# Designed miniproteins, single chains, continued (2), part 11

Each design is a single chain, and the fold is of that chain. pLDDT is the mean over its residues in the fold that is shown.

## One batch from the design tools (miniprotein)

Design m4375
Fold by ESMFold2-Fast:
Structure m4375 (fold): chain A 55 residues (1-55)
Amino acid sequence: MSPEEREALERALETYRRSGSEAALHAEVQRIAAEFGVEVGVRVYREVLRRLEAE
């Protein structure tokens, strides 16, 4: 995972933890996809879901 992907992942996780909102998570993932590409957005979204399931 690149440094940019790790930063994006932490940003997405923090957004969800603060808001508890799937809509807010989706909006943040869309921003990540726009900034770094769709593949990065998809990868970050999957990793967020994996970590939330592990909690």
Scores: mean pLDDT 80

Design m4376
Fold by ESMFold2-Fast:
Structure m4376 (fold): chain A 67 residues (1-67)
Amino acid sequence: SAEELLKAGENARKAGEEGYKNKDGGLAAASLWGAREVIEKATDEKALKAAEEGVKAGEKGIKASGS
């Protein structure tokens, strides 16, 4: 559902940001994969924006954590 995709996108963004802050590559990678899935499935603007921020945060977190 749209609500589930929005929640997934927001969770991905938060996971990516926390992965970056804590140098947790596993959390950052989970954020990136989850965000990409939401981008492919979502049609809701809010879900897509949250997922796009999740991709950015996840990539930044992976780069910072070395994983």
Scores: mean pLDDT 79

Design m4377
Fold by ESMFold2-Fast:
Structure m4377 (fold): chain A 97 residues (1-97)
Amino acid sequence: SHMRQRAASLLAAAGIALTAAVFYLEQGKRDEAVKYAEISGELAVEAARLAGNDEGQRRVEELSKRLIDLIKAGAPVEEVARAGQELVRALSEAIDA
């Protein structure tokens, strides 16, 4: 219960950081977008770890790395936003399992 509540709080924080990453990317501020995507990824991995779902944690780690790599590669904002939505969905599923 307590660990699940903490994981849910970290999920919310990861979502806020991801929203900031997309916002900065839309403004052409790629370095700031990378910074907030990295923060989102760190929060997401910790949330999955607290949920105790090993498969979910591995998936969240992979999706977080992909999101950061897409921003660094100059992928379109729409592709980055989609990758971010996949990360948040995978994290929510990891916590609920």
Scores: mean pLDDT 87

Design m4378
Fold by ESMFold2-Fast:
Structure m4378 (fold): chain A 59 residues (1-59)
Amino acid sequence: SERRRRAQIAVADYLQEKGISPADVTDEDIREIAERLGLPVSTVRAAVAALEAGVAADA
């Protein structure tokens, strides 16, 4: 869905800015991302999981 794609892009940009690999994201990082981006924690968790899976597929 469009919302899922936008969330993934926003989360990916945030992780790149912080220098954090999707695989290294903690629950505290997820809460911080959710607060900064105005997204539900569940949406951020789903985005991180998708990015981690995508990175593994590209490797």
Scores: mean pLDDT 78

Design m4379
Fold by ESMFold2-Fast:
Structure m4379 (fold): chain A 86 residues (1-86)
Amino acid sequence: MDEDIKLGIADIYLAVGNLAMEKGDYEGAVKLYEKAIEILESLPDSPEVRRRLAEAYRNLAKAYEKLGDTEKAESYRQKADEVEAA
């Protein structure tokens, strides 16, 4: 099903984003997490989608913190908390 394929593609973007973070490529990590979020936001709401969105938002917040963008880091931390609270 197309949704399962999209979820798998989002997981790949999350995994590659995590590798970029480990390598110190924080700008690359931001782009990869943003692609994962774009795909996840296109999917129907589910616990599996919310879990991945929370992970993506938290990691995106960490990447922005490393880039010195404290305001964006705080914004994405709040988005992660909102997704987990739903």
Scores: mean pLDDT 86

Design m4380
Fold by ESMFold2-Fast:
Structure m4380 (fold): chain A 66 residues (1-66)
Amino acid sequence: SAEKILEEGEEAVKKGDVEKVKECAEKLGELGAVEECKKLVEVAKEYGNRVAVVAATEALLKAEAK
């Protein structure tokens, strides 16, 4: 589910696991999960992980394009 993918992505941001963040972000973007992508962007910004912010933002743009 999108909610479970978001939970895994948020945990990855907290741990600094950039590869896992990118994986979760891509899955959320492909699902069109706009609200979950927005939440992932906010968590990435809170933790100051620039790579995660970029990955989550790209996923949000893909989700909104659906």
Scores: mean pLDDT 85

Design m4381
Fold by ESMFold2-Fast:
Structure m4381 (fold): chain A 58 residues (1-58)
Amino acid sequence: GRKKNLEKLDKALEKMKKASKEERDKILEEMVNYLKENNDVNLHTAFVIESTGIELEK
């Protein structure tokens, strides 16, 4: 469900903030695929925006 997807996205973003660049790229790819498979387009878009911000800071 949507709430579980939000919780998983939040945990992934927290891991990305602390991860190396290579680890961030892997987490991004895994989460993008997960959200696409779960048909949650709005959360997919939000995740891409947030993860891009994290990558641009590092």
Scores: mean pLDDT 67

Design m4382
Fold by ESMFold2-Fast:
Structure m4382 (fold): chain A 110 residues (1-110)
Amino acid sequence: SLAKEIEALGQSLIDLAATLRALADDPSVSAGDLAEAALIAAAVLETISEEYLKSENPEYREAGKLIREAAEALRRAAEHLARGDLAGARASLDRVAEQGQKLVELGRKV
């Protein structure tokens, strides 16, 4: 169902943010590799958000807005990681998780 699809996307964003945060906090992990991974994830989410925003279904359009915000936050996380700004990266990843939580809530309301 649409509700389960939107909820699953929200959970995936929460999981992605948690994974990237854990890897960013690991000094053995390359910050450059994490920045690249975050940019790839952002590009995927941008593509998904564009398709959702074109939908005639208002619930898909609302989900598309939240996915767009998550993509922007991931790009910002990548920029902070590339600069060695772990505090900025964590704040941006917290914003990704926030958009994921809003998607979960939206999925539960439809």
Scores: mean pLDDT 88

Design m4383
Fold by ESMFold2-Fast:
Structure m4383 (fold): chain A 82 residues (1-82)
Amino acid sequence: SEAEYGKKAMEEVAEAAEKYGNKKSAEAARIGADSVKESVKSAKEAGEGLRYTAEQLEKLGADKKVVEYARKLAEEALKAGE
């Protein structure tokens, strides 16, 4: 499902943030994943959650590649929801 896809994508971003970024970036990604799990019923909502997660990662100074990966997943989910 779209919600399951979004959650898995956010979990992957959280793992990348822990490996390449910092604990604050990982925490933001986990919050995004929890949001997808509890409230998202569509690909559009999953994509919005992923986009929010990418913005938080960027604000917390996460590696540019991690932010770009999160943005890519957000765009793919949003396109699936059209």
Scores: mean pLDDT 65

Design m4384
Fold by ESMFold2-Fast:
Structure m4384 (fold): chain A 60 residues (1-60)
Amino acid sequence: LAEELIKEAKEDIEKAKTPEEVEKIRREYSRLLREKLPPDEAVAAIREISKIADEKIREL
């Protein structure tokens, strides 16, 4: 479940064209992860998505 959401987030982030779009996607997936997963798993997944978002923003 966490891996599937991280994969979807990565795909959406890679399609984003501005830092603002990347941040919006990161916030949306962070919210979903907190709602669907136990706290410890949500934190780990959010950290992975944040890393992907930061890398994408550096490329833009």
Scores: mean pLDDT 80

Design m4385
Fold by ESMFold2-Fast:
Structure m4385 (fold): chain A 79 residues (1-79)
Amino acid sequence: MKERLIEEAARRAFELAVKFAPRADEVVAQLAALTPASEAEAEALRLLAEAVRAAAAGDLERARELAERAAEIAVEAYL
């Protein structure tokens, strides 16, 4: 089910955002250096970078929301 894939992807994206929060500037720069294959991938990467920044700021609720939006876009683009 599409919803299950989005939930799993969102959970992993949030875990990555929290894990890399101490190095937010470095991780965001690395994500920005990636060449996206599509506009959907570019938007998902942008939202993931914002999730990392939100986690670094201690806003875990916003980080989760941004990770969920990134996962939704990524899963919908490839299903």
Scores: mean pLDDT 80

Design m4386
Fold by ESMFold2-Fast:
Structure m4386 (fold): chain A 84 residues (1-84)
Amino acid sequence: MFEVSEDVKETIAAVARAAHRVGADAEAMADAFVGVAHLYGEYADADEEAIEALARTAREALLEAGVSEEDAEEAARRFREALR
């Protein structure tokens, strides 16, 4: 099982809270998470296991921030697709 680093998890959680506060849609939330992945470099060319772990972390962070299950799932799906 791939483990997302604590720094990345904290950054994703902060971005999820900010996105929820401004009423961002699933596409904007996914774009923000892609920015986080690129910031940490090691995730830009992530394998499938790492991509799934990142998408799962983003979905969980969005749900904890108060985003609806439907929007959190759509954002995580778009984030996964954007990472390849």
Scores: mean pLDDT 78

Design m4387
Fold by ESMFold2-Fast:
Structure m4387 (fold): chain A 86 residues (1-86)
Amino acid sequence: MTAVLVVKNANPGAAILAIGAGVDAELGGGKAEVKTEGDTVTVTVTDANDAGIAALIEAGKGLEAGGGKVEIRKEGDTTTITVEAP
């Protein structure tokens, strides 16, 4: 399964949290890739297990609790979490 976390308007704290979630997902058995484009950080985890997907969802919810806006979309075997950071 594939999980994608997209953080828009990422401040340094939001970027570190997103990257950390990607590392946790990779330690759980997936492969994490991080792309930074301006103030947008995208973490893509391929071959994600349930724990890896949960880690990215929890990162998104953490950013939402900090004032961000979160949208979660599941399409087939791909889970996409889009976050607009505060």
Scores: mean pLDDT 76

Design m4388
Fold by ESMFold2-Fast:
Structure m4388 (fold): chain A 61 residues (1-61)
Amino acid sequence: SDEEKLLEAIQRMADAIAAGDYETARKVLEEAKKELSPEQADLLERAYRVMVRTAEEKAAA
């Protein structure tokens, strides 16, 4: 389902960001967006932005 694809993409992006691999996280986002509905793609982009911001704020602390 689209929900399963969204959750898998979120997990893979989170793992990449935790490893500091922002290039892989961006590739996962772009690949997943091609396979998701526009609504789910927007949600995935929002999740990506929140994850990156949170990781950067923790790294700066």
Scores: mean pLDDT 82

Design m4389
Fold by ESMFold2-Fast:
Structure m4389 (fold): chain A 82 residues (1-82)
Amino acid sequence: MEEEVERLIDEMDAIVARIRAMTAQDPRLTPILMEAEILRGMGLIAYGIGKLTKDYEWALEQLRKYLERLRALLAEAEAILA
């Protein structure tokens, strides 16, 4: 469970880094990047709470939710650049 939570954090970081790189090339993506950075922050807070409480099931649920939205934001960014 804990190891799975860490994998989701790594995936969130990778998606945000990708959106950040795309936004550097096209500032029209700035609103998408802003939402992505907020979702990443929320994910880190959920991970922190999970570590403190040892409620990794709850943290995993929150991270999967945020990651699903992050994947949608990445798809939106890619569609704008296509």
Scores: mean pLDDT 86

Design m4390
Fold by ESMFold2-Fast:
Structure m4390 (fold): chain A 56 residues (1-56)
Amino acid sequence: LSPAVEAENRAAVEEVLAQEEDEEVRARIEEALKEDPLTAEVTTSLLLMEQAIDKL
């Protein structure tokens, strides 16, 4: 991965964190960010899908 791609992924995840009100969801995303940006992106996508399903 290029550093530029990692920075973009991190920024996108941080934007989701800023809008997330569920403390448990925020904690999971923050933990994933500590491991690596790719893991954080995948974790964030899965959590967003679960929230979307709950609204159906």
Scores: mean pLDDT 70

Design m4391
Fold by ESMFold2-Fast:
Structure m4391 (fold): chain A 64 residues (1-64)
Amino acid sequence: GNAGEAFKLANEAGRYVAEGKVDEAIELAKKAYELGMKDKDDENGQQAIGLAMTVLNLARKKAA
């Protein structure tokens, strides 16, 4: 479902930001957020949204 895919993408985005691939991490995190929002009432969807927002915040700090 969307929640499971969102969680997987959010984790992948975290890996990319750790590798310094900031632009790719941002793109994956945005996709994870969109998919998580479709299933926001699901616990996995909520967790994916939180993780995606954390990755976006970290990527922003690395870009600044």
Scores: mean pLDDT 80

Design m4392
Fold by ESMFold2-Fast:
Structure m4392 (fold): chain A 92 residues (1-92)
Amino acid sequence: SLAEFGRQVAALTLPTAEALLPAAEADPDSPKVKGEAARAVGEAIASLVEDPETREKILELGKKLAEALEAGDEEKAKELGKELFELAHEAV
């Protein structure tokens, strides 16, 4: 289920979220924090995907999303986020 998938992603990203918490509390809009969170989510989703080719595409999209967020490119981040969500939803 989507809820179970969300729980697994949350569990896999928890150590990164805990490490980022002080920086996120100091600056909730930090591009660095957003980028690191996007990488962690992409890696977590990829780890739940059985197909190696789809896993690699998810990792690449997560990295590109992180780079767009770090650059402040909101339009590119939205496009990449949509692609990542659609690919993840089809893969799980």
Scores: mean pLDDT 78

Design m4393
Fold by ESMFold2-Fast:
Structure m4393 (fold): chain A 73 residues (1-73)
Amino acid sequence: GAQKAVQTSNEISKLADTITDKEELKKRIAEVLRKAGVPESEAERLAEEVANSTTDMELNIQISKAGKAVYQS
């Protein structure tokens, strides 16, 4: 639901702010998404997109996509 999507997006945003290693960031985001009900393959893809973001704007767009996946699950 919407509440879980918002909570998950906020958690991903905090991880992106605190974790500088892209591989660790991807792993942590994928775990958060799987726990939120996103299928493993989609969670890994979304985590990769977030971890590969190079600007704040791109990061926010990818986090929004991850939140949408949680909302739809």
Scores: mean pLDDT 83

Design m4394
Fold by ESMFold2-Fast:
Structure m4394 (fold): chain A 87 residues (1-87)
Amino acid sequence: SVIDQLRQQGQQLIRQGRNTIRNAQTALSNNDVVTTMNNISQSSDIIRQGRDIVQQLRDMGQDVDSVQFQSDINVLTQQVIDIVNQI
């Protein structure tokens, strides 16, 4: 179903976002600002795509899934803010 495809896409985006944030954290610990900023940029694009999935799920009446994915997106957003504040 379309809902199952959106859930799968959302889960993939969350995993990708966690990976780019981890890469940004590693780069920052190595004082590699360029790699940190590139991974932050990628993470921001993933967060935007995740918000689009949340909105689509909400528009389809999938409140439980939309709340869960919004929570995961909020965590990723805060991690991006935390990294940027360390630069």
Scores: mean pLDDT 89

Design m4395
Fold by ESMFold2-Fast:
Structure m4395 (fold): chain A 74 residues (1-74)
Amino acid sequence: ARSDALAAEAGRYAREALENMEKIKDPQKREEFKRRLEEALNGFAQALSDGDLETAERYVEEIRRIAEEAKKAA
């Protein structure tokens, strides 16, 4: 199902974000990325619960962006 595919993508990008955040030497920057990821994951879970797949896709994009930005900050 599309919701299963979105959940798999969100999980993969969240994992990448967490791995990239561990390489960030600045503890404050690391905590900012963690909060942003937590907010995006909460929004994603809420969108799935509401059946709003378009909003869920927006949050997958946000999680992917967080992973990319965290990699650049490492």
Scores: mean pLDDT 86

Design m4396
Fold by ESMFold2-Fast:
Structure m4396 (fold): chain A 58 residues (1-58)
Amino acid sequence: SKEELIEKAAEKVYEALKAGKKEEAEKIALDTVKENNLSNEDAQELTEKVIKKLEEEL
């Protein structure tokens, strides 16, 4: 589902950020949006999931 896709992408972005790979994290997010034609709302959901993971595990 789209929700599973967004969750998986959020996990990958979060892992890259934890590794200090900010450029990789940005690329993963952008590629996910472009490849899956995500709406602005879906892209914001992805961002919110990443922020939530960062707040809970930093």
Scores: mean pLDDT 80

Design m4397
Fold by ESMFold2-Fast:
Structure m4397 (fold): chain A 70 residues (1-70)
Amino acid sequence: MDDQQIEQLAQHYAEQNGRPTVTEEDWKKAREDLDFGKKTAPLGKAAAYEIAGDLEKAEEYRKKYEELKK
């Protein structure tokens, strides 16, 4: 799953830069961006639940982010 997401993101970067093939730089950027997204994903979910009024789930995802931060 993660590998497929990295591949799709790398291809997207190659296309944005007008390249017909994916390069090592595109793969590296895709991995870095996806890893950053994984680390911050709990914060995004916490914010979404807070806006929806689900404070219990918002707190759960904030705690998950704090665990990943350590």
Scores: mean pLDDT 70

Design m4398
Fold by ESMFold2-Fast:
Structure m4398 (fold): chain A 55 residues (1-55)
Amino acid sequence: SKEEIEEKIKKLSEEVRKLVDQYLASTDPAEKAALQKKISEKVKEIAKLREEYNK
């Protein structure tokens, strides 16, 4: 349902927020690169869920 999709988007958005906070706090280039990859993956998942919501 659309409600389930909205809940998944909200949960993923909260996870992205936490990863972004970790990214901004880190000074280690390797850690920042790993966090950026995780953020990118979750952002892509959110985009896919938004496409499903708009159908």
Scores: mean pLDDT 86

Design m4399
Fold by ESMFold2-Fast:
Structure m4399 (fold): chain A 70 residues (1-70)
Amino acid sequence: GLELFNQGVQLYQQGKYEEAAKLFEEALPLARTDEEKAAIYYMLGKAYEKLGKLELAAQYYAKAKELFPG
């Protein structure tokens, strides 16, 4: 859960967007709350945006906002 998410954030900060996305995808089924899932979806959106996958990024941003809109 949190460990995989934190490793993904570090990889994202290093510009390793594909590796970061993989760790976020692995963290997703381990998330316990809608807030945790929203954070992971948001980071997946950011990673895919950096990879030029804009439609996929938009879908993940939408999922994040749906789970935790405020």
Scores: mean pLDDT 85

Design m4400
Fold by ESMFold2-Fast:
Structure m4400 (fold): chain A 64 residues (1-64)
Amino acid sequence: SDLLIRIAAHDLGLSVEQAREAIELAARLLKEGRSREEVVEELMRRFGLSREQAEGIVDAAEAS
């Protein structure tokens, strides 16, 4: 988890804290049965992420 969060933060140009919060939210929404696209749009809305950053966060959450 911590290693994946740090890699995602570095690759996406985010702080470790922001990447952690975004990945935790993405993992929760996916577990609740939300679609990938719904999670991407929610991350963009809540954290002000670009689509590329939000998709990277979802990829990290799915790898966890």
Scores: mean pLDDT 86

Design m4401
Fold by ESMFold2-Fast:
Structure m4401 (fold): chain A 56 residues (1-56)
Amino acid sequence: SREKKLEEAVEDARRLLAEHPGLTPEQIRAELRKRYPDLSDEEIDEAVRRAVLEQP
């Protein structure tokens, strides 16, 4: 489902931030767009926002 893919995108964004803490939100968004072509730009932005909130 789209909701499952969104949750997976959030976890992927968190992993990217943990492995590469120097990545910008734009770089993470670009990577998620490649991995989740079925998600909209708005859903990708939401996934990055949720991931980044854990690293204020």
Scores: mean pLDDT 78

Design m4402
Fold by ESMFold2-Fast:
Structure m4402 (fold): chain A 59 residues (1-59)
Amino acid sequence: SALEKGQAALAEARAAKAAGDEAAMERHLRIAENHAFQLYSQGQVEEALALGREIAAVR
């Protein structure tokens, strides 16, 4: 699902941040943002907002 893919990308972004790989972090955050947008477009607004807040917290 878009939620599972978004959460997987978010986990990869967090791992990249912990490793000091800022380029990989930004790439994975962009993937997570795309899945958050898909959730919003599908009417899963609460899930999209929750994922978006977690994405913002990584930066």
Scores: mean pLDDT 88

Design m4403
Fold by ESMFold2-Fast:
Structure m4403 (fold): chain A 84 residues (1-84)
Amino acid sequence: SLTEEARRLTEELAELAEEAVRALVAGDEERVAELERRLEEVLRRLEEVYREAVERGDEEAVEAIERGLREAQARAAATYAALS
């Protein structure tokens, strides 16, 4: 389902964002570049899922994406706070 795909993609986004924060704090420029490319790929796929969900009126999938994005941002912020 679009909701299941949204949950998988937003969880992957959260994990990549947490790793990107760790790489940034560590000054690992090569790792940051690698993670940025992976984040761009996941975001493109999320945009496709979001577009399909909106076009089909799948409110559950739209809410799953919006919630997942908020959770990914919160987890990245928490990771930064834990490292500083």
Scores: mean pLDDT 88

Design m4404
Fold by ESMFold2-Fast:
Order: C-alpha cells, then structure tokens, then sequence
Structure m4404 (fold): chain A 76 residues (1-76)
C-alpha cells in the first residue's frame, strides 16, 4: 500500500507535469468540461502534495483521480 509520503511525492510529480499534460489534452481536442475537470484534478494534486495530514493527502489524491475519471467520461 502507498504511504502518505509516497502519495505526496507522486502528487508533486504529477502536478509538475500538469502543464505538459494539459497542453496535450488541448491539442487532442478535449472538451471544455473535460479540461476543466483536469484543471481541478491538478489543483487537488497540488493540495495533496502540500498536505501535512497523511489522511488528507490520501483523500485529496483520491478526489483528483475521481476528477480524471470524470474527464475521461465526458470526453467520450
């Protein structure tokens, strides 16, 4: 199972790559709704990376994954 430190490290890595990922999504023609959900996911990952509470970091990371899944659904 991923530790809170591992979750924060992964969230920070994902956030650092966010600009490139969002640029690729725009180039791929994702809808405005899908792009908005991805932007929300990035904000949640940044908050997860900064969270002092391990459970809060995990909760925020799960919420980010939920937004990514929703973005994939509305893009289709």
Amino acid sequence: MASAEEIRAKAAEAAAQADAVLAEARAAGLSEEALRLLEEAVRLLERAAAAEDPEEARRLAREALRRVAEAARVHA
Scores: mean pLDDT 75

Design m4405
Fold by ESMFold2-Fast:
Structure m4405 (fold): chain A 114 residues (1-114)
Amino acid sequence: MGTELVDVSDFSVAELVALVRELVARLREARGWSVDEQIATVAAALQQLGQILGLARRRGLVSAEEEAELRKLLKAAAEALQRALETKTREAVDAAIDAVLALADLLIEVLEKA
């Protein structure tokens, strides 16, 4: 199945939170899949979360301090994904999933406060 990005341009805050929670559920499911399927799932989730963060910033839903912390987690997740792509090890993939989950958890907390 192809991983398509969801167009979130018209999403409410509740719909954005629901989408992030759906990405978290899919990442948790993916822990039992092949390394390549897990990497594809992490990459798709990270790209979607980056778009949601950009939209939240444009709508004024995140402070400059919250955006800086979310961007730090986004960078850490991107670096972990790059390591997983290079090494194809279970340990690197688990680290990438954990990094994306940390980003998703903070994004949910920030959005639910808005």
Scores: mean pLDDT 85

Design m4406
Fold by ESMFold2-Fast:
Structure m4406 (fold): chain A 79 residues (1-79)
Amino acid sequence: MKAVISVTLDPSLSPAERAAVAEAARAAIEAAGGEVLGQRLTGNDLEFAVRFPSREAAEAARDAVGALPGVVSAEVTFA
C-alpha cells in the first residue's frame, strides 16, 4: 500500500543534525519493510512517500521514526 510518513524535526537541530535524523528515519522505514519512493526535507519538515506491504508495517515505521532523537512527531497518512 502507498502511504506518506510526515515527520516534524526539532527546530533547534543544525542542518547536519537534520540530515542525520532524515537518514535515521529512512533506515527505520526500510527496516519496517517500507520501500521509500520519495523524500523531501523543507526546513524542519521531513516527508517520505513509501510503499508498505501492510498497514501494520506502516504503523510500525511511524512508531519507530517517532521514537528517534530529534523527532518531535511522526504521522502516517494512507493514500
Scores: mean pLDDT 86

Design m4407
Fold by ESMFold2-Fast:
Structure m4407 (fold): chain A 86 residues (1-86)
Amino acid sequence: SEELLKQLEALKAQLARRRATQKELNPITELVGEFLSLIEELIKKGMFEEAFDLMKRLLEILFSPVSTEELEKKLRELIAEAKKLG
């Protein structure tokens, strides 16, 4: 949907701004960037329901009260799942 694409572009723009101001690589920021690129590919393939569910799961992970190490692990697992759909 147009709304989903607009939200994706807004998130990509926000990450690009954060990356431009960072002095060192942040593994969480890099993983989120990779994930959003995969979501964009799913949207291009017409897999809107799958893209929406994965984005919802991303938000749940990002707002969960877990350690940085566990957050990275969960993001890598979500990315692997997204890649299997492509």
Scores: mean pLDDT 77

Design m4408
Fold by ESMFold2-Fast:
Structure m4408 (fold): chain A 63 residues (1-63)
Amino acid sequence: SKEDLIKEGDKLDAEGSKASIAGDYEKAVELYEEALKKYREAGASQEKLDEIESKLEETKKKL
């Protein structure tokens, strides 16, 4: 369901943030990309998509 996709995206976003805090930027990028994919499949708001894309772009700069 859409709700299940949002929950999965939220879990991946949280895991990505934890990886980023730990300095594991490669893992954080992978998790944020997976979160973005789930949010897109769910038809999440543009605000949510922009938020995750910003996190992804900022994290990639750390690589």
Scores: mean pLDDT 88

Design m4409
Fold by ESMFold2-Fast:
Structure m4409 (fold): chain A 83 residues (1-83)
Amino acid sequence: MSTEETVKKVEELLKEAEKVGSPFVSAWVRKYGKEAIEAIRKGDYETAIKILEGLAKLAESHGDLETAKLLREAAEVVREAKE
């Protein structure tokens, strides 16, 4: 998968995560989602995965289970692209 294809898929998942999340969790997804995208563009896929998994854990701890699921899906997209 190309870097741009990976970015587009992750951006779509982050937008859906932001829509279904609580205002607090959505603010964190908005801020750190941008950092994850920047990491992907730089080829730092490990940092992107860590950010997305961290956001998923935050969402899960706040009961935003659907947001956590979308963020874990985004992390898997990045893992597949890393190979």
Scores: mean pLDDT 84

Design m4410
Fold by ESMFold2-Fast:
Structure m4410 (fold): chain A 83 residues (1-83)
Amino acid sequence: MLSREEFEREVDIALATMLVALAKRNKDKLTPEELKEIAEQVKKIMERLPDDPLVRSAAQELANIAKEVGDEETAKLIEEALK
C-alpha cells in the first residue's frame, strides 16, 4: 500500500506527464495563455519534485513543444526551472 507521501508524489508525476501529453496532442489548438497555465502547473510540480526523472523528462518535452509553437517566453520559464 502506498503511504500518503508516496501517493501524493505519484499523483504529481501523473499530473505532470498528463499535462505534457495534453499539450503535445493539442499544440496546434492551444492558446498562449493555455500553454502558460500548463507550464506553470508543471513548474510547481518540478519545485516539489526537482530530481524526479519522469517530471524532468515531461518538463523538457513541454519546453520543446513551446519552442515548436514559437512561445519562447514559456520555453524559457520551463528551461530555467530545469536548471
Scores: mean pLDDT 85

Design m4411
Fold by ESMFold2-Fast:
Structure m4411 (fold): chain A 80 residues (1-80)
Amino acid sequence: AEELFAKAKELAEQGNLVEAGRLYGLALAKYAIENGRVDDLKKTIELQRKDLETVELSEEERAAAEAAIKAMEEELKKAE
């Protein structure tokens, strides 16, 4: 998980927000699953989806957030 967070930060600093979002979401999901925090992960996904409906975001910021949510959902499905 730590390596994925570091890589996500590097990509965000390079302006690759979508790939950074994907890796960040993947890292969060793996960390939550490994630590038995599956319910917290589900709540995070719900809150992030709600934020996408209510917060004014650029297209790039929205795409990055959606990539993160998708990565979290995919890892959660693998753990179920």
Scores: mean pLDDT 79

